# Designs tried in a protein design run: designed miniproteins, single chains, continued (5). Part 11

Each design is a single chain, and the fold is of that chain. pLDDT is the mean over its residues in the fold that is shown.

## One batch from the design tools (miniprotein)

Design m16352
Fold by ESMFold2-Fast:
Structure m16352 (fold): chain A 92 residues (1-92)
Amino acid sequence: ASLTAEQEEKLKPLVEELEKKMEEAVKKAKEVYEKTGDVEEARLIIAEPLLEAAKELLEWAKKDPTVEEAVIKELEARVKELEAELERLKAK
C-alpha cells in the first residue's frame, strides 16, 4: 500500500520533524562508534529515537481513516520489531 498525495501533504511536517531527530541521533551514533568502535552502543543511541519515530507514524496512520489497514499493520510490525531490538540491546 502507498500514500496518496493528500496523505503525504498532511504527513510532511511530521516526517520533517522526525527526519531532523533521526539525523541528530545518527550523528551522535557515528561519533560514539568512531571513538569507541562499539557498534552495539551506537545502535542503542539510534534505536530509541527510531522506535519513537515509528510510533508517531503509526499514531498518525491510525488517526487518518483513508490510510489502508495494510499500511497500519506494516507500521505495527515495524514498531514491534524495533521494541524487540531495543530490549535486546538493553539486555547486554
Scores: mean pLDDT 77

Design m16353
Fold by ESMFold2-Fast:
Formats: sequence, C-alpha cells, structure tokens
Structure m16353 (fold): chain A 94 residues (1-94)
Amino acid sequence: SPLEELIARLEEILARLEAGELSAREAHDEFTRALNEAYQRLLEQGDLETVARLSAIGSSLSPAFDAAYENDDAEALAAVLREFIARLRELAAS
C-alpha cells in the first residue's frame, strides 16, 4: 500500500535523523519527496479519501515542520515526524 510504503520510508528518515546522518533540513527535504511520491501513487489508484486524510494530517503539522526546518532543529523535526508517523499508523488501521 502507498501509505504503508510511506510509513516505512518516514521511519527510515527518522532513524537517520536520530543517528545524526541527516540535518533537519535534509530530513525535511527527504520527507517532502516521500510524501509527494505517496500522493502521486494514491491519486493513480483513485484513493481520494486517503489523499484528503493525508493532506489534513500534513496541514495540521505543517507549522511544526516549518519551524523545525527554519531553525535547523533536528530534535524538533524528529518529534513532529514521530507524530506524523503515529497519525499515519492510525490512518492505516482505519
């Protein structure tokens, strides 16, 4: 599923961020790419409901992502990415 694939990719980004292998900005760039690829795959499948729900999660957490990116704050980005992954897992369980 594109959603399960997105979760796996985000967990990999989080692990690399927590290991100090990525800056907050590099992790955010990889996150944005992974999210855009997931949107494209969901749209190709006609899964507009999951697109809408994923967009709502992204919009609610956008200010926290923007703040972490602007400050290059790896701990803040890891925290908001963990919250994003948690909400995606709830979405996948629905």
Scores: mean pLDDT 88

Design m16354
Fold by ESMFold2-Fast:
Structure m16354 (fold): chain A 68 residues (1-68)
Amino acid sequence: MSKRLKEQKELSSKIAKKLLASFAGLDPESVEKLIKEKDPKKITEILLEAMKKQDDPILKRSAEELEK
């Protein structure tokens, strides 16, 4: 059942990315990059960059936490 397991993981990852992007207040371009990116390090970098640009103290703090 490797095909079904892969589909489940991809769906879960996509849903998680959309939820994180929505709650982090990402712009549509950043959301698109986040959803299409497969590399966890690059996903984290895109998220951190977008959160830091928001100039929101909570989002900036969350980005610092994610960097650790």
Scores: mean pLDDT 65

Design m16355
Fold by ESMFold2-Fast:
Structure m16355 (fold): chain A 74 residues (1-74)
Amino acid sequence: HMEEERRRNLDLLVDSMRKELEKAIQESPEKAREAMARLDRVKAILDETFPPELAAYFRRRMDELKAEIEKALE
């Protein structure tokens, strides 16, 4: 139960990041790259911030988001 709630909260964070990236794309490719760089910095500290299983889940979700955004920029 608690693990499902934590994953759901991470999914909501990913959705918020997606909206921010979509706005950045509308502004300029430069802004989109800056937003993606922020995601990479968050990924770098996941192992220090979250338990290993939750860090791995969040990393996978962010990788999926980055792939979606990169596809949209093509």
Scores: mean pLDDT 74

Design m16356
Fold by ESMFold2-Fast:
Structure m16356 (fold): chain A 73 residues (1-73)
Amino acid sequence: MPTDEQVIKAMVEAGLSEEEARKAVEEANKLIKSYGNSSFMSGPLIITVASKAAREAGADAEKVAYLVSKAGS
């Protein structure tokens, strides 16, 4: 599993601010907890929340999804 810091770095590289990236990770972790903190759901949830944050910030959501996926490798 990628660390929160690795996900934050990937999102910043894709065009989000560090603050926006940290908020997206925080929201993803809240959603993961609501799904019982399952590793099966954690990756899809962080990608979904990160992509949503990128769209709202006017950044490239596809690039965010790609970089976050790559950080988990």
Scores: mean pLDDT 71

Design m16357
Fold by ESMFold2-Fast:
Structure m16357 (fold): chain A 64 residues (1-64)
Amino acid sequence: SAELKELQARMKELVEAAVRDPEKFDEYLAEYMELLREYIEKNGWPEEVLEKLEAEVARLEALR
């Protein structure tokens, strides 16, 4: 969707900004989390984020 593409583009910009200015990492992280929260409230969890979370949970379960 267009909204998902916009979210991904903005998240990428924030990650690139954090790499350039690590001292502001906490500020960029807060903005990143807020963008994700706003998207979730309107559209539900992004499928790509859910897939990554499911893969991470499966990886953690495999370590048990």
Scores: mean pLDDT 71

Design m16358
Fold by ESMFold2-Fast:
Structure m16358 (fold): chain A 71 residues (1-71)
Amino acid sequence: MEEEEKEKRSLEAAEKAIEILEAVKNGETEPEVHEELQKKAQEIAEALSKGEVTEEDKEKLLKAAKELGLK
């Protein structure tokens, strides 16, 4: 089913974004990588708007994007 696969993908994207952000916070990456993370979070939000996902998945993606400090 498309909806089930899509939901799983949305969650994986959000979790990956959070994991990368934590690596930046730990100082394991250069500060410039922080800007790259913000762009990736925006791309995730854009992909979300083009499809239909559950509210729970949308909430997780939005939370990850906000934690990345999207501007």
Scores: mean pLDDT 57

Design m16359
Fold by ESMFold2-Fast:
Order: C-alpha cells, then structure tokens, then sequence
Structure m16359 (fold): chain A 62 residues (1-62)
C-alpha cells in the first residue's frame, strides 16, 4: 500500500521512544534493545526503521 497508516505512525513513535531510552540509559541493561529487534518489527516500514535506528546510534558511547 502507498498510504501511511495511523498504526505505522504510532509504531514509529514507539520505536523512536524505545531507541532514545536505550541510548539514554547506556547501562548494561540498555543493551536489551538491539537493531535486530527493531528490524524484526513488521508494523513499521523499513525506511522508518532505518531512521529510528540511526537516531538511536547517533548518541555516542561516552
């Protein structure tokens, strides 16, 4: 489909929130969320996943 659904928008926001939380924690436990887990999500488009993953990875480890 070419339409953007409300579900896709909400899932994008949820994944972005998870990615941000993971990068903010930067503790042993923050490693629970991986790029692979984000990629396995089937409700969000691949392009949106890529953007969310990049956002998560932009926070440097230091």
Amino acid sequence: SFEITDEEVQESLDLASLAIMATQLKLKNSSDITEEQVEKNSTVSQETKDKIIKLSKEVPNL
Scores: mean pLDDT 55

Design m16360
Fold by ESMFold2-Fast:
Structure m16360 (fold): chain A 93 residues (1-93)
Amino acid sequence: DSSALYRPDEKLKELMEKVGVTGETVTLSLAITAIFEYIHLEKLADPNNPTIVHLSNTVLGELFGVDELDVRDAKKLVELLKKHMTEIKPEEL
């Protein structure tokens, strides 16, 4: 069920609050939306290739432990997010 709820850790929660996403729990889709809103807010996308995001020396890069992200690699983004979120009741899915 794609409606699973997650509890973000403190670092991810702080980042999401900067883009107006507040709350104790989020869906995976809302967390992904918050990350893209943060990328847009901080102007981290490459101006010549907007699929590439420059994360070196950024809060998001420090959180994910990567210097660069390809927004087309949804699996990688989901894996990085799940390292910072605790799934709620996965057994009901």
Scores: mean pLDDT 79

Design m16361
Fold by ESMFold2-Fast:
Order: C-alpha cells, then sequence, then structure tokens
Structure m16361 (fold): chain A 96 residues (1-96)
C-alpha cells in the first residue's frame, strides 16, 4: 500500500502532466476529455489501482511530454492516457 508521501508525489507528477497538456495548443483536443473526467471525479475517488499500474501510466505520461515533438501517438491513445491519468489522480486524492 502506498504511503501518504508516495500518494502526494504521484499526484504532483500527474498534476504536472495535466498542466503541460492544458498549456500545449497541440493537445487542445484533450481539453474536452479533461472536462468529462472532472465531472466524474467522485466516481473515481474510491477506486484502487496497483502501484505497478500507477507507475506504468506515469511512465507513459512522462514519455509523451518529453518526446512530444517526435512521438507518433494517435489522438485516441492520448485521450485514453488522459482518462487513465485522471482516474488515478482522483483515486489518489480520495486516499488523502
Amino acid sequence: MLSEEEIKEYKEEFDKFLKEVKKDPRFSFLNSVIEEMEKKKDEYSKEVFPEEYIRSVLTMARTVVENRDTLEISEEDLKGLVREVMKIKYSLEGKL
């Protein structure tokens, strides 16, 4: 089980990813997905994700941001990633 400190660290990293997405005009199509997920916050606050899954999603999110100029990823895969990031983020917030 994640410590409170580990939960805060993961949450900060996902918040950083979402901030980068919201600021980049190339990812403007993801704003509708973010808005959809924000409306469902309470549905995910009680969800539990394995730490290996949280780390896997975070690694993918970091890879997308760090390699955004060269990474060939579909809009549907990016939408899926944003949904998973926001689900995990709200799950982590529900534990604090």
Scores: mean pLDDT 81

Design m16362
Fold by ESMFold2-Fast:
Parts: structure tokens; sequence; C-alpha cells
Structure m16362 (fold): chain A 88 residues (1-88)
């Protein structure tokens, strides 16, 4: 279980770094795809018994990030992506 959580945490970090770069590069379609992948990893972390507060906050931030991109608030999107990275 711990090894599975660590693998997911590493994948989440890698995808969050890719997300930050996609937002900086203006690749918003790729950013939205990465948000979907990150959301899937957050759900899997919850199933594997990750801290429920961390999971809840990651879920809220991921949703906020998606809506920031939809609203073309790219500065806010970048700030949220950095916050997600800080929690992983």
Amino acid sequence: MEEELERIRKELLEKTDQLIEAVKAGNFDEAKKLIDEISRLVVEMARLGADPVTVAVLGILTSALYWALENKDYEEALKIAEEIRSLV
C-alpha cells in the first residue's frame, strides 16, 4: 500500500510539473488533459488511504484550476497549479 501511494505521489508531482509548464507555454488543451489525469490520481490516493484533508484540498484546487482555465484567468491558474505542487 505505501509503495503504491508513493508511486501515485511521484506521478502526481510529475504531472503537476507538466501542468505548470503547459500553462506557462499557453498549451491550455494539454493543461486541461493534465488536470483530468491529476483528478484521477487524487481519487486513487483517496482509495489507497491517503490523508483525507490533503485529498479534499487537492480536489478543491484541481476544480478551481479547471475553472480558472475556462475563465481564461491564466495568472490564477498558475498560482493554483503551484499550490497543488506544494501539497504533493
Scores: mean pLDDT 82

Design m16363
Fold by ESMFold2-Fast:
Structure m16363 (fold): chain A 88 residues (1-88)
Amino acid sequence: SKRLEAEVLIGIARIYLGVARLTKDPSLLERAIELLREALRLAVEVGDKELLQEVIRQAQDLIETAKELKDEKSLKKAQELLEEARNA
């Protein structure tokens, strides 16, 4: 199920985001963004608005974490992801 795959990817991205916050490791933050972008693609394909809302919420958390880590590259990617999710 594409929906279940998206839910699993969102869950894994949340774990990477949490570890990135604790370790202040920008590579883990980048991994969280990649996973969430894949989840966004699947959520759009299945037309699940609840999954889209979860992606939006987590993209906002990614933006806040990128600001805290002063990671301008991840900040830009997370902002782009948020905009795409809102326009989906």
Scores: mean pLDDT 88

Design m16364
Fold by ESMFold2-Fast:
Structure m16364 (fold): chain A 93 residues (1-93)
Amino acid sequence: MEEYEELAREAAERAVKVVEEAVKNGEFVADREAMEAAIEAALAAAKELGLEEYARKAGEEAAAAFTDEALKLAAEAAARVEFVNRYLKKLAE
């Protein structure tokens, strides 16, 4: 398996779980402005790394788990941030 596709899948799975847990616990807060800013920042960081395609895939896969637009946006933001953070952590090893 390609390392970046696996990393994107893992980031998406983690983001879906985080959003589902927050909704289940009544802790979900829809901050659209913060989520949109997080998506933009993560995509910009991924673009500098040459990995924008994989960050987009992670966000799209995570968003596909939900039908509610606020939950889709939250999952997309969480997945793209998680992807960039996981990649940077791997580089620091």
Scores: mean pLDDT 83

Design m16365
Fold by ESMFold2-Fast:
Parts: C-alpha cells; structure tokens; sequence
Structure m16365 (fold): chain A 85 residues (1-85)
C-alpha cells in the first residue's frame, strides 16, 4: 500500500520534528487533509500518534486553503497548532 508506506515515513519524520520542537519548548504547525479527503482519517491518526510519541497536544485548529502539488487544485486543509503537553 503506497499510501501506508508514505504515511509511515512521513509519520516518523513528523515525530522527529515534533520531538525537537518539544525539547526547545516551541509550538509547531501541522497541516492535515480536510474531512472530505480520502486520506483524512489515516493522516489524522498518524498525526495523533506522532503527537502522543513527542509529548505534544493540539491547541488550535484552523481551516486553510492549500494547493495540491500533483494537480494544482486548491484543497481545504486543517491547520493544527501544537504545543508541549
């Protein structure tokens, strides 16, 4: 499953980045697909796993527009602001 393989690699990288941010006492921002996206549930679960592993929590959520690099289409994403727990 290409999505799961890519998601695992991305989750590992995100966990490392969040761990570094937490060690520095910094907030971070993570963009996740909007609820209508086919990968929304899997990506959100991976982000929740990375946050738990890094000791971070979601403090704010904001809908934003992002451009899909493959199609050039404007998509709705949810921007998560995360901080040390």
Amino acid sequence: DELLANLEAWRAALTAALTAARAAGKTAVVDVPGPDHPAAEAVRAAVEEALAAAGMVVTAEEPVKVVDAATGEELTAIRLTVAPA
Scores: mean pLDDT 77

Design m16366
Fold by ESMFold2-Fast:
Structure m16366 (fold): chain A 73 residues (1-73)
Amino acid sequence: SAGDAVAALAAERGRLTAEEVSELTGVSLKEARGILRLAAQLGFAELVDEETARARGAEGARGIGAVARMVGA
């Protein structure tokens, strides 16, 4: 499922980008951002801003919600 794919990416990297979710799951970037928002809503991750995401090595992230970091990872 999309949730399992998000969990797998998060476990591997401790953070997720919309591009990584899109690439792994085959969904569009728009849908991948929706998955990251859902993961954050369910307590799996927290949405981080683009600046914080890039500082943590998530180059290419665009805007808030493009990157989510694992809560409690």
Scores: mean pLDDT 59

Design m16367
Fold by ESMFold2-Fast:
Structure m16367 (fold): chain A 73 residues (1-73)
Amino acid sequence: EKLEEVVLPVYNNADLAEDMAKAAVEVAKEQGVPVVIRDGQSKDNSLEIVKKVLEEEGVEYEVEKVESLEEAL
């Protein structure tokens, strides 16, 4: 089954952000779909890490800002 997009939740998870972004990149490239980042308004550099990985890998992405962790998930 082909996905339409890969959703990646981001909220104060800098230690996991690079690994999560790399996993999203693999799926996005395999399926030929963009990544949608759901940003729970992180105060750390987790969003920056995710964006860097996606940009370096050449994957199309969008950022959706949400008010809380629950909305990011």
Scores: mean pLDDT 73

Design m16368
Fold by ESMFold2-Fast:
Structure m16368 (fold): chain A 91 residues (1-91)
Amino acid sequence: SLKPIKGIKKVEIKIDPNDPTSAIVTIEAENRENLIEALRKLRQFADKIEVLEMDDKHLVVRLTFKNEEDLKKAIEEIKKLFPNADIKISV
């Protein structure tokens, strides 16, 4: 089982309206170490991950999956990883 990650404040998941197998995930954290841990865990779910932006408080990544079902399953796992974060999902 994946251990929850502490120090994550906000997670926004924006599913690509032109590609339901791809999403942009924006993470706001208390510090850079929490973002590095979050990135490490996200790499375990996605077929492909691309870091678009990273600073000491924010991480923006593109996640790509083999199919829409895998993306939906990954969203549920992301919710479990960040149980205390404000999580917003959109298309």
Scores: mean pLDDT 84

Design m16369
Fold by ESMFold2-Fast:
Structure m16369 (fold): chain A 85 residues (1-85)
Amino acid sequence: MKTWTGEAMTEDGEKITVTITEDGVATGGGLPESDPEKARQKELAYVRAAVEAALKAGTTPQNVGGPTDEESAEFRAILAEVKAK
């Protein structure tokens, strides 16, 4: 089975890994976090890893958004950063 893996580091140095299979199943992430600030950092790292995996799979995310315009802007910035590599 073909798989594509993306990875990103949080500011605390935790590595977040996301793997996408040819069936479109995504797996990965980090441990649960009760600190909202650290949870947000892990979420952003997860999005970055997932975008990298999707780009390696030959797909380009068309819509990257969150519940707010600010989160949507952060997700789009991550997409632009990963694509610039």
Scores: mean pLDDT 65

Design m16370
Fold by ESMFold2-Fast:
Structure m16370 (fold): chain A 90 residues (1-90)
Amino acid sequence: SAELKKKAEEYKETDENGQTKLHIAARNGDMKEVEEIIETVEQLPNGKELLLELLEHKDKEGKTAADLARENGHETLAKILEHAIKLLKE
């Protein structure tokens, strides 16, 4: 749908630090927002490829969303994101 495509486009946008909405949600430990992003992206055509790209996207300091979650004390969320990458690469 148009709504899903628009939301995915918003999730792929980066700020001046090269960070996506997934980076920001992970930094904040916002599990609900992270789950919403993942579910939304998975529902798109080629959603697995897009999700892997988003999860592996590095900001200007070379950090993924999982890296930002971990450095901000959200270890469980970091492990969930790392596990998602592993599953998508099988």
Scores: mean pLDDT 85

Design m16371
Fold by ESMFold2-Fast:
Structure m16371 (fold): chain A 85 residues (1-85)
Amino acid sequence: ALEELRRERDRVAEELQRLVTRLALAEGRISDEQARQLGLSDAEIREAKAMTPAQLDALRAEIAALQARLEELGAEIARLEAEAA
């Protein structure tokens, strides 16, 4: 259970990092080369640069949801670790 939650936290954190990188590229805050170095594929880079305002709003909402989930997972892990002590 605890190890499964830690694995899920790590997966959510990785997904969040990818989406934050996509948003940074779409907003012109990083270069294509920086995005590649951070793990985006050429297809993901092309898609990020072609995003509509509505798609950018959806991406921001998804990032916010993943951030909230990551905080919830962290709190649950901390609670279970405290109960095991």
Scores: mean pLDDT 85

Design m16372
Fold by ESMFold2-Fast:
Structure m16372 (fold): chain A 73 residues (1-73)
Amino acid sequence: SMAEEEGRRAVEVALENAKKAVEAAKEGNFSLAAAYLAAARIWASVAKELGLTELAEEALKEIEKAWEEVEKI
């Protein structure tokens, strides 16, 4: 279904944003890192609304790990 395809894309975008947040923080750009983490959470929420609850919850765990990595920098 379109919702399933859109939800899977939302998970992919969420995970990409989480990775970009860690890279931005490593470059010393903490405001950009915060923006990427916020975007990652929004996209994970979109995936959950589209019924991809399990994939969204896994994405949220990866976002939490990215947040922890940013805090260590």
Scores: mean pLDDT 89

Design m16373
Fold by ESMFold2-Fast:
Structure m16373 (fold): chain A 65 residues (1-65)
Amino acid sequence: MEKAKEYLEKLRSLIEVARKTELDDETRQAVLDYARKLAEEAIKHDPSLKEEAQRLYDELVEALR
């Protein structure tokens, strides 16, 4: 349970960085790939967090557009 929350916290941190920092296209793709892994790991540790993990990933995608 705590490990799943840690992955979601890392995902939230990436969203904050994406909003504050201008990134090139290659770095944006690397951040999205890393965020996808964080969301997948959170869901593996706690499947009840699937909707929250998906929502946070979608927020990151929007922040990087």
Scores: mean pLDDT 80

Design m16374
Fold by ESMFold2-Fast:
Structure m16374 (fold): chain A 109 residues (1-109)
Amino acid sequence: MLSEEEKEALREAARALAEVARLIGAEGSAEVLEELARAEEVDVNRFLLEAGIVLGLLRIKLALGMIPEEERARIAEELRRAAEALSRVRDPRVQRLGEEARELARELE
């Protein structure tokens, strides 16, 4: 069972990843993540699925040179925020996702 601190960490990560989704033009994913960020109960599986989609799309857009230079620093900042929040959740699947976000933030710097 998730603690209240872990639920808040997942909501913080969802808010940060929603901003990443908006910056890369994934408006539908941004809306779902913002919904998760406002929810009292956080479905970890739903969070992992949606966050995974956003990070996957970001990786594809980076490989295709589709991320404007001026957006890179802001995306990296939000990814670092998400990674820090996810590090506070004891679920190893969530921790792996946080490590992926931190790795992508380094690629953007």
Scores: mean pLDDT 87

Design m16375
Fold by ESMFold2-Fast:
Structure m16375 (fold): chain A 92 residues (1-92)
Amino acid sequence: SMEEQMQQILAKMKAIIDRAREMLESGSMTPQKFEQIRKEADALSSKYAQIKIIIDEAEENGTISDKMKQLNAELDATMAELVRVINELRRQ
C-alpha cells in the first residue's frame, strides 16, 4: 500500500540520520562513510520525490487517508532533518 511505502521511506530516512549522528558523536566518520551516507540519502530523496507526487495527487483527488496525511507531515519533517545532517557533515 501507499502507507506502507511511506512508512518504509520514513524508517530508512530515520536510520540514515541516526547512523550519521552516531558516527559524528563517536568521531568514527570518514570520507568513505560520508560518501556512502550521501549515496543512500540521494537514492532515498529520489524515492521521496516520486512518492510526494502520488501523495499530492491523492490529496487533490480526496483519496488521501488521515494516516497518509500524518505520514506525509512526518516525511516532510524527516527529509528536512536529513538535509540538515548532510549539510552539517559537508561543513566538516
Scores: mean pLDDT 85

Design m16376
Fold by ESMFold2-Fast:
Structure m16376 (fold): chain A 83 residues (1-83)
Amino acid sequence: SEEEIKQAYELALETVKKILEELGPEAAEKTMEEIIKEMEQAAQLNPDNRELYEKMIDEFKKEATKLIEKAKEERKKKEQLAA
């Protein structure tokens, strides 16, 4: 359902945020890539909802990338202040 797809999106984004917080941006990028691969497989297995899955993948990729880039920028600021 659309609600289940939305929940999957929220969970995926939460997972990236958690990995980003615990392990840093490089680990978060790898996790993002793995999640995208899983979502692409889910889209193939659910042809009736493929368009919704594709929209979810696009949104997830956009939002996760923003979070990772922001974290990399904040890390650079911390490195400048700690040096």
Scores: mean pLDDT 82

Design m16377
Fold by ESMFold2-Fast:
Structure m16377 (fold): chain A 69 residues (1-69)
Amino acid sequence: ADIGAGAEAVGLGLKGSTKRFKVSGRAARYGALMGGASEEGARRVGELADKEGVLNAKEAGEIVREHLA
């Protein structure tokens, strides 16, 4: 399921990975929440995935670190 890919992308991003994942904004948002992001941080990660059509793991990890709950 895409939600698992979103969680993997954020987890790898927090570890410094630059890998790109083709995930939905909803999956990316769930991954950010699982990574400890606030609702605002999760929303930003989801919007980024929807806008780009792919999620850059490093960028997602940076957003999560700046918006921890």
Scores: mean pLDDT 78

Design m16378
Fold by ESMFold2-Fast:
Structure m16378 (fold): chain A 92 residues (1-92)
Amino acid sequence: GPLEATKKVIEHIKEAIKQVEEGDIEGAEKHIEKARELLPDVPKEFQPLLETAIEQVEQAIEQVKKGDTLGKDISIGLARISLGVVELLLKK
């Protein structure tokens, strides 16, 4: 159901963040692709925050490819904030 889709998108974004931090860009890209595939099944109220988190991880991936470590850290931080807001809303 929609809650299951939301949790799977969150899990894929978290794994993508972990893979970016570990330098596994291919692994990060695969998890982001899975998050994007599942995003349409997410309730519309969570889609903007999860889309923002996905976009920030995609930006972090491109920043890693360019050697922009500071930009990557900022993008990952912003992705974590957006993800944290969704997780807080899911606890209620």
Scores: mean pLDDT 89

Design m16379
Fold by ESMFold2-Fast:
Structure m16379 (fold): chain A 67 residues (1-67)
Amino acid sequence: SQEQLDADVKLALAEIYLGIGNWLDKQGKKEEAIEAYRKALEVARQVDTPEAQELIDYAEKKIKELE
């Protein structure tokens, strides 16, 4: 369904932003990493699934670690 496709695309986008955040964090670019994790969080929060919640929990943990 269109709803399922939209959810899958949003989860993929959130994972991409998490990957960007991890890459920036590894480079010591903390502020840019936080921005990427916040974008992942924004996208993942639009999806109401256990998979989305795992991405949300990970992004929130990373933001706390970098602050």
Scores: mean pLDDT 87

Design m16380
Fold by ESMFold2-Fast:
Structure m16380 (fold): chain A 100 residues (1-100)
Amino acid sequence: MSDIEAVLLAMQSAADPATAAELTRRAAALDPGSVRLAALFAVLAGNVEAAEAIARAVAADPELRRLLLETARALAESFRRNNMGEELVATAEALARAAA
């Protein structure tokens, strides 16, 4: 398993906001595109606190913040169109607000 795959797998199971933020920073350092997977995992978990912590972790990098915001908006739109639970839509919208 690559270093990035190991970090992403750990991030998928991270319920603690501080751990989610730290793993997101590590993954983004290896592959900036990994921030999209961090967004997806937090939103699928319905964990607003983790989603907001991830947004704060990448706030200083304009490109990572842009990728996170675009991904959060795309997830909210996709979940709304596919009639996914309101909790998933609400978490994606919370992530988008924190990343904006």
Scores: mean pLDDT 77

Design m16381
Fold by ESMFold2-Fast:
Structure m16381 (fold): chain A 96 residues (1-96)
Amino acid sequence: KNELVNEVEKLIKDILEAIKNNDVKKLEQVKEELKELAKRTTDPKVKEVLESIAETLEEMIEAIKNGNEVELTIEKFRLLAELTELQILIEQWRKE
């Protein structure tokens, strides 16, 4: 469980860095890393949140490619909520 917590923390950092730079290639990379992490996750709540974040990143990538600033802003707010939920779930995991 501690190894998964460290992997999640690294992914959150990578996501925030990619968003700051509008780095589509980095967002694609992190999306695939999230999918692989979700595949290895046995906790269904953590798995669902990881999958939701991957979907949000996919929508953000599409918004960047299409120059849709309104959609990008909406997806950034969705991502912030999902990252917050993931952090709460991972902290609960550390206490168990």
Scores: mean pLDDT 82

Design m16382
Fold by ESMFold2-Fast:
Structure m16382 (fold): chain A 104 residues (1-104)
Amino acid sequence: MKKKKVLAVVEADDGKASEKEVYLAAMKVVKETLKEAVEKGADEIIAAGLSKKHREELEKAMEALKDQAENLGIKASIHLEDAEEVYEKARKEGATIVEGKLEA
């Protein structure tokens, strides 16, 4: 296939985690996603943040992913409000999935 997509998913609904812990966990997913995208020659990265409490921390990490991806010539998009829909669509399209879930 000519179009290769990588999906980054970060879930953070742990009420015990600090903002810093959420951000660091999300940044780990960012690093792994960029590695996978480069190794696979991906055309696009889709970043989906799923959070009840830490949406701003996930958004900040996803913005870092987008900035780094664009510096590598890879198209990137950030999804927080439609994250579940984007996740299901990318999974059905056979995207490579890089997941991080923060649990207590």
Scores: mean pLDDT 77

Design m16383
Fold by ESMFold2-Fast:
Structure m16383 (fold): chain A 71 residues (1-71)
Amino acid sequence: MEEVEKELAKLARAIKEGKTYIPSKEVIEFMVKNNPKAAAEIIKKLGFTKEDLYRLGVSEETIKKIEEALK
Protein backbone atom coordinates (compact mmCIF):
# COMPACT_ATOMS: atom_id res chain seq x y z
CA MET A 1 0.00 0.00 0.00
CA GLU A 2 2.72 2.53 0.96
CA GLU A 3 4.77 1.58 -2.14
CA VAL A 4 1.79 2.30 -4.42
CA GLU A 5 1.22 5.64 -2.66
CA LYS A 6 4.89 6.56 -3.26
CA GLU A 7 4.60 5.62 -6.95
CA LEU A 8 1.41 7.71 -7.27
CA ALA A 9 3.20 10.70 -5.69
CA LYS A 10 6.13 10.25 -8.10
CA LEU A 11 3.72 10.00 -11.05
CA ALA A 12 1.89 13.21 -10.03
CA ARG A 13 5.23 15.01 -9.56
CA ALA A 14 6.58 13.75 -12.91
CA ILE A 15 3.46 14.96 -14.75
CA LYS A 16 3.72 18.40 -13.08
CA GLU A 17 7.49 18.70 -13.79
CA GLY A 18 7.28 17.18 -17.30
CA LYS A 19 9.68 14.37 -16.37
CA THR A 20 9.45 10.82 -17.76
CA TYR A 21 7.90 8.31 -15.37
CA ILE A 22 6.64 4.85 -16.34
CA PRO A 23 4.04 3.47 -13.88
CA SER A 24 3.82 -0.28 -13.22
CA LYS A 25 0.73 -2.29 -14.19
CA GLU A 26 -0.16 -2.58 -10.47
CA VAL A 27 -0.16 1.22 -10.06
CA ILE A 28 -2.34 1.65 -13.17
CA GLU A 29 -4.83 -1.01 -12.00
CA PHE A 30 -4.94 0.50 -8.49
CA MET A 31 -5.59 4.00 -9.89
CA VAL A 32 -8.41 2.78 -12.17
CA LYS A 33 -10.00 0.74 -9.35
CA ASN A 34 -10.07 3.74 -6.97
CA ASN A 35 -10.74 6.62 -9.39
CA PRO A 36 -11.28 5.52 -13.02
CA LYS A 37 -11.95 9.03 -14.42
CA ALA A 38 -8.83 10.64 -12.89
CA ALA A 39 -6.73 7.56 -13.76
CA ALA A 40 -7.92 7.65 -17.40
CA GLU A 41 -7.03 11.36 -17.70
CA ILE A 42 -3.53 10.75 -16.28
CA ILE A 43 -2.98 7.78 -18.63
CA LYS A 44 -4.14 9.94 -21.58
CA LYS A 45 -1.73 12.76 -20.59
CA LEU A 46 1.13 10.23 -20.42
CA GLY A 47 0.30 9.21 -24.01
CA PHE A 48 -0.40 5.55 -23.25
CA THR A 49 -2.36 3.81 -25.99
CA LYS A 50 -4.57 0.71 -25.58
CA GLU A 51 -1.72 -1.34 -27.08
CA ASP A 52 0.75 0.12 -24.53
CA LEU A 53 -1.56 -0.92 -21.68
CA TYR A 54 -1.80 -4.47 -23.06
CA ARG A 55 2.01 -4.65 -23.32
CA LEU A 56 2.32 -3.55 -19.66
CA GLY A 57 0.03 -6.47 -18.74
CA VAL A 58 -2.94 -4.37 -17.62
CA SER A 59 -6.14 -6.46 -17.48
CA GLU A 60 -8.76 -6.26 -20.26
CA GLU A 61 -11.39 -5.25 -17.66
CA THR A 62 -9.22 -2.34 -16.45
CA ILE A 63 -8.53 -1.22 -20.05
CA LYS A 64 -12.30 -1.23 -20.75
CA LYS A 65 -12.90 0.94 -17.67
CA ILE A 66 -10.29 3.42 -18.94
CA GLU A 67 -11.97 3.55 -22.38
CA GLU A 68 -15.42 4.05 -20.78
CA ALA A 69 -14.08 6.85 -18.52
CA LEU A 70 -12.61 8.68 -21.54
CA LYS A 71 -16.00 8.69 -23.33
Scores: mean pLDDT 71

Design m16384
Fold by ESMFold2-Fast:
Structure m16384 (fold): chain A 90 residues (1-90)
Amino acid sequence: NEKDIKEMEEILETMEEIVERVRRLAEETGHPEIEELLRRMEELLSRIKAIVERAKEKGVVTPEEYKEVVDLHQEIVRLARRAGEIARQL
């Protein structure tokens, strides 16, 4: 299960980078919709962090934990793409 934990850590790092990029867009644009998307992404990222931390403490990732992280990852990517679309139209 060490491979699954490593994959989850890599997903977490990638999501942290994506959220930071959207945070900069929110700061640069001051756009209310981008700020709302950022808040939602930060909440989802906190959930991923909690799951990864629990998995590392247990030394094992359950199928349910893995699926939840993947689902949260996909939602963060979707929200980030929307933020980018809004920023490009400004």
Scores: mean pLDDT 86

Design m16385
Fold by ESMFold2-Fast:
Structure m16385 (fold): chain A 83 residues (1-83)
Amino acid sequence: SMEVERGEKYKEKSKKFLEEGKGMEAVAYAAESAHYYLKAGKPELAIKSLEELRELAKKLGLEDTARNLDLLRESVRRAVEES
């Protein structure tokens, strides 16, 4: 799926920004990644992707970024429960 491919590309961009210490950009690209996974009908990939990015942010000491990624994950989870 083109949407799954876009989700993966934005996830990889988010990882790159985390490695550069650019938390705000990382969260923005993580949100775009989740959006494309949801468009593909793959909410499980969106949630898993956000969990992976959160754990990477924690390992890199980006505590505020990890918290923001967890808030995104929770938002996605709740949206899926309502659908």
Scores: mean pLDDT 88

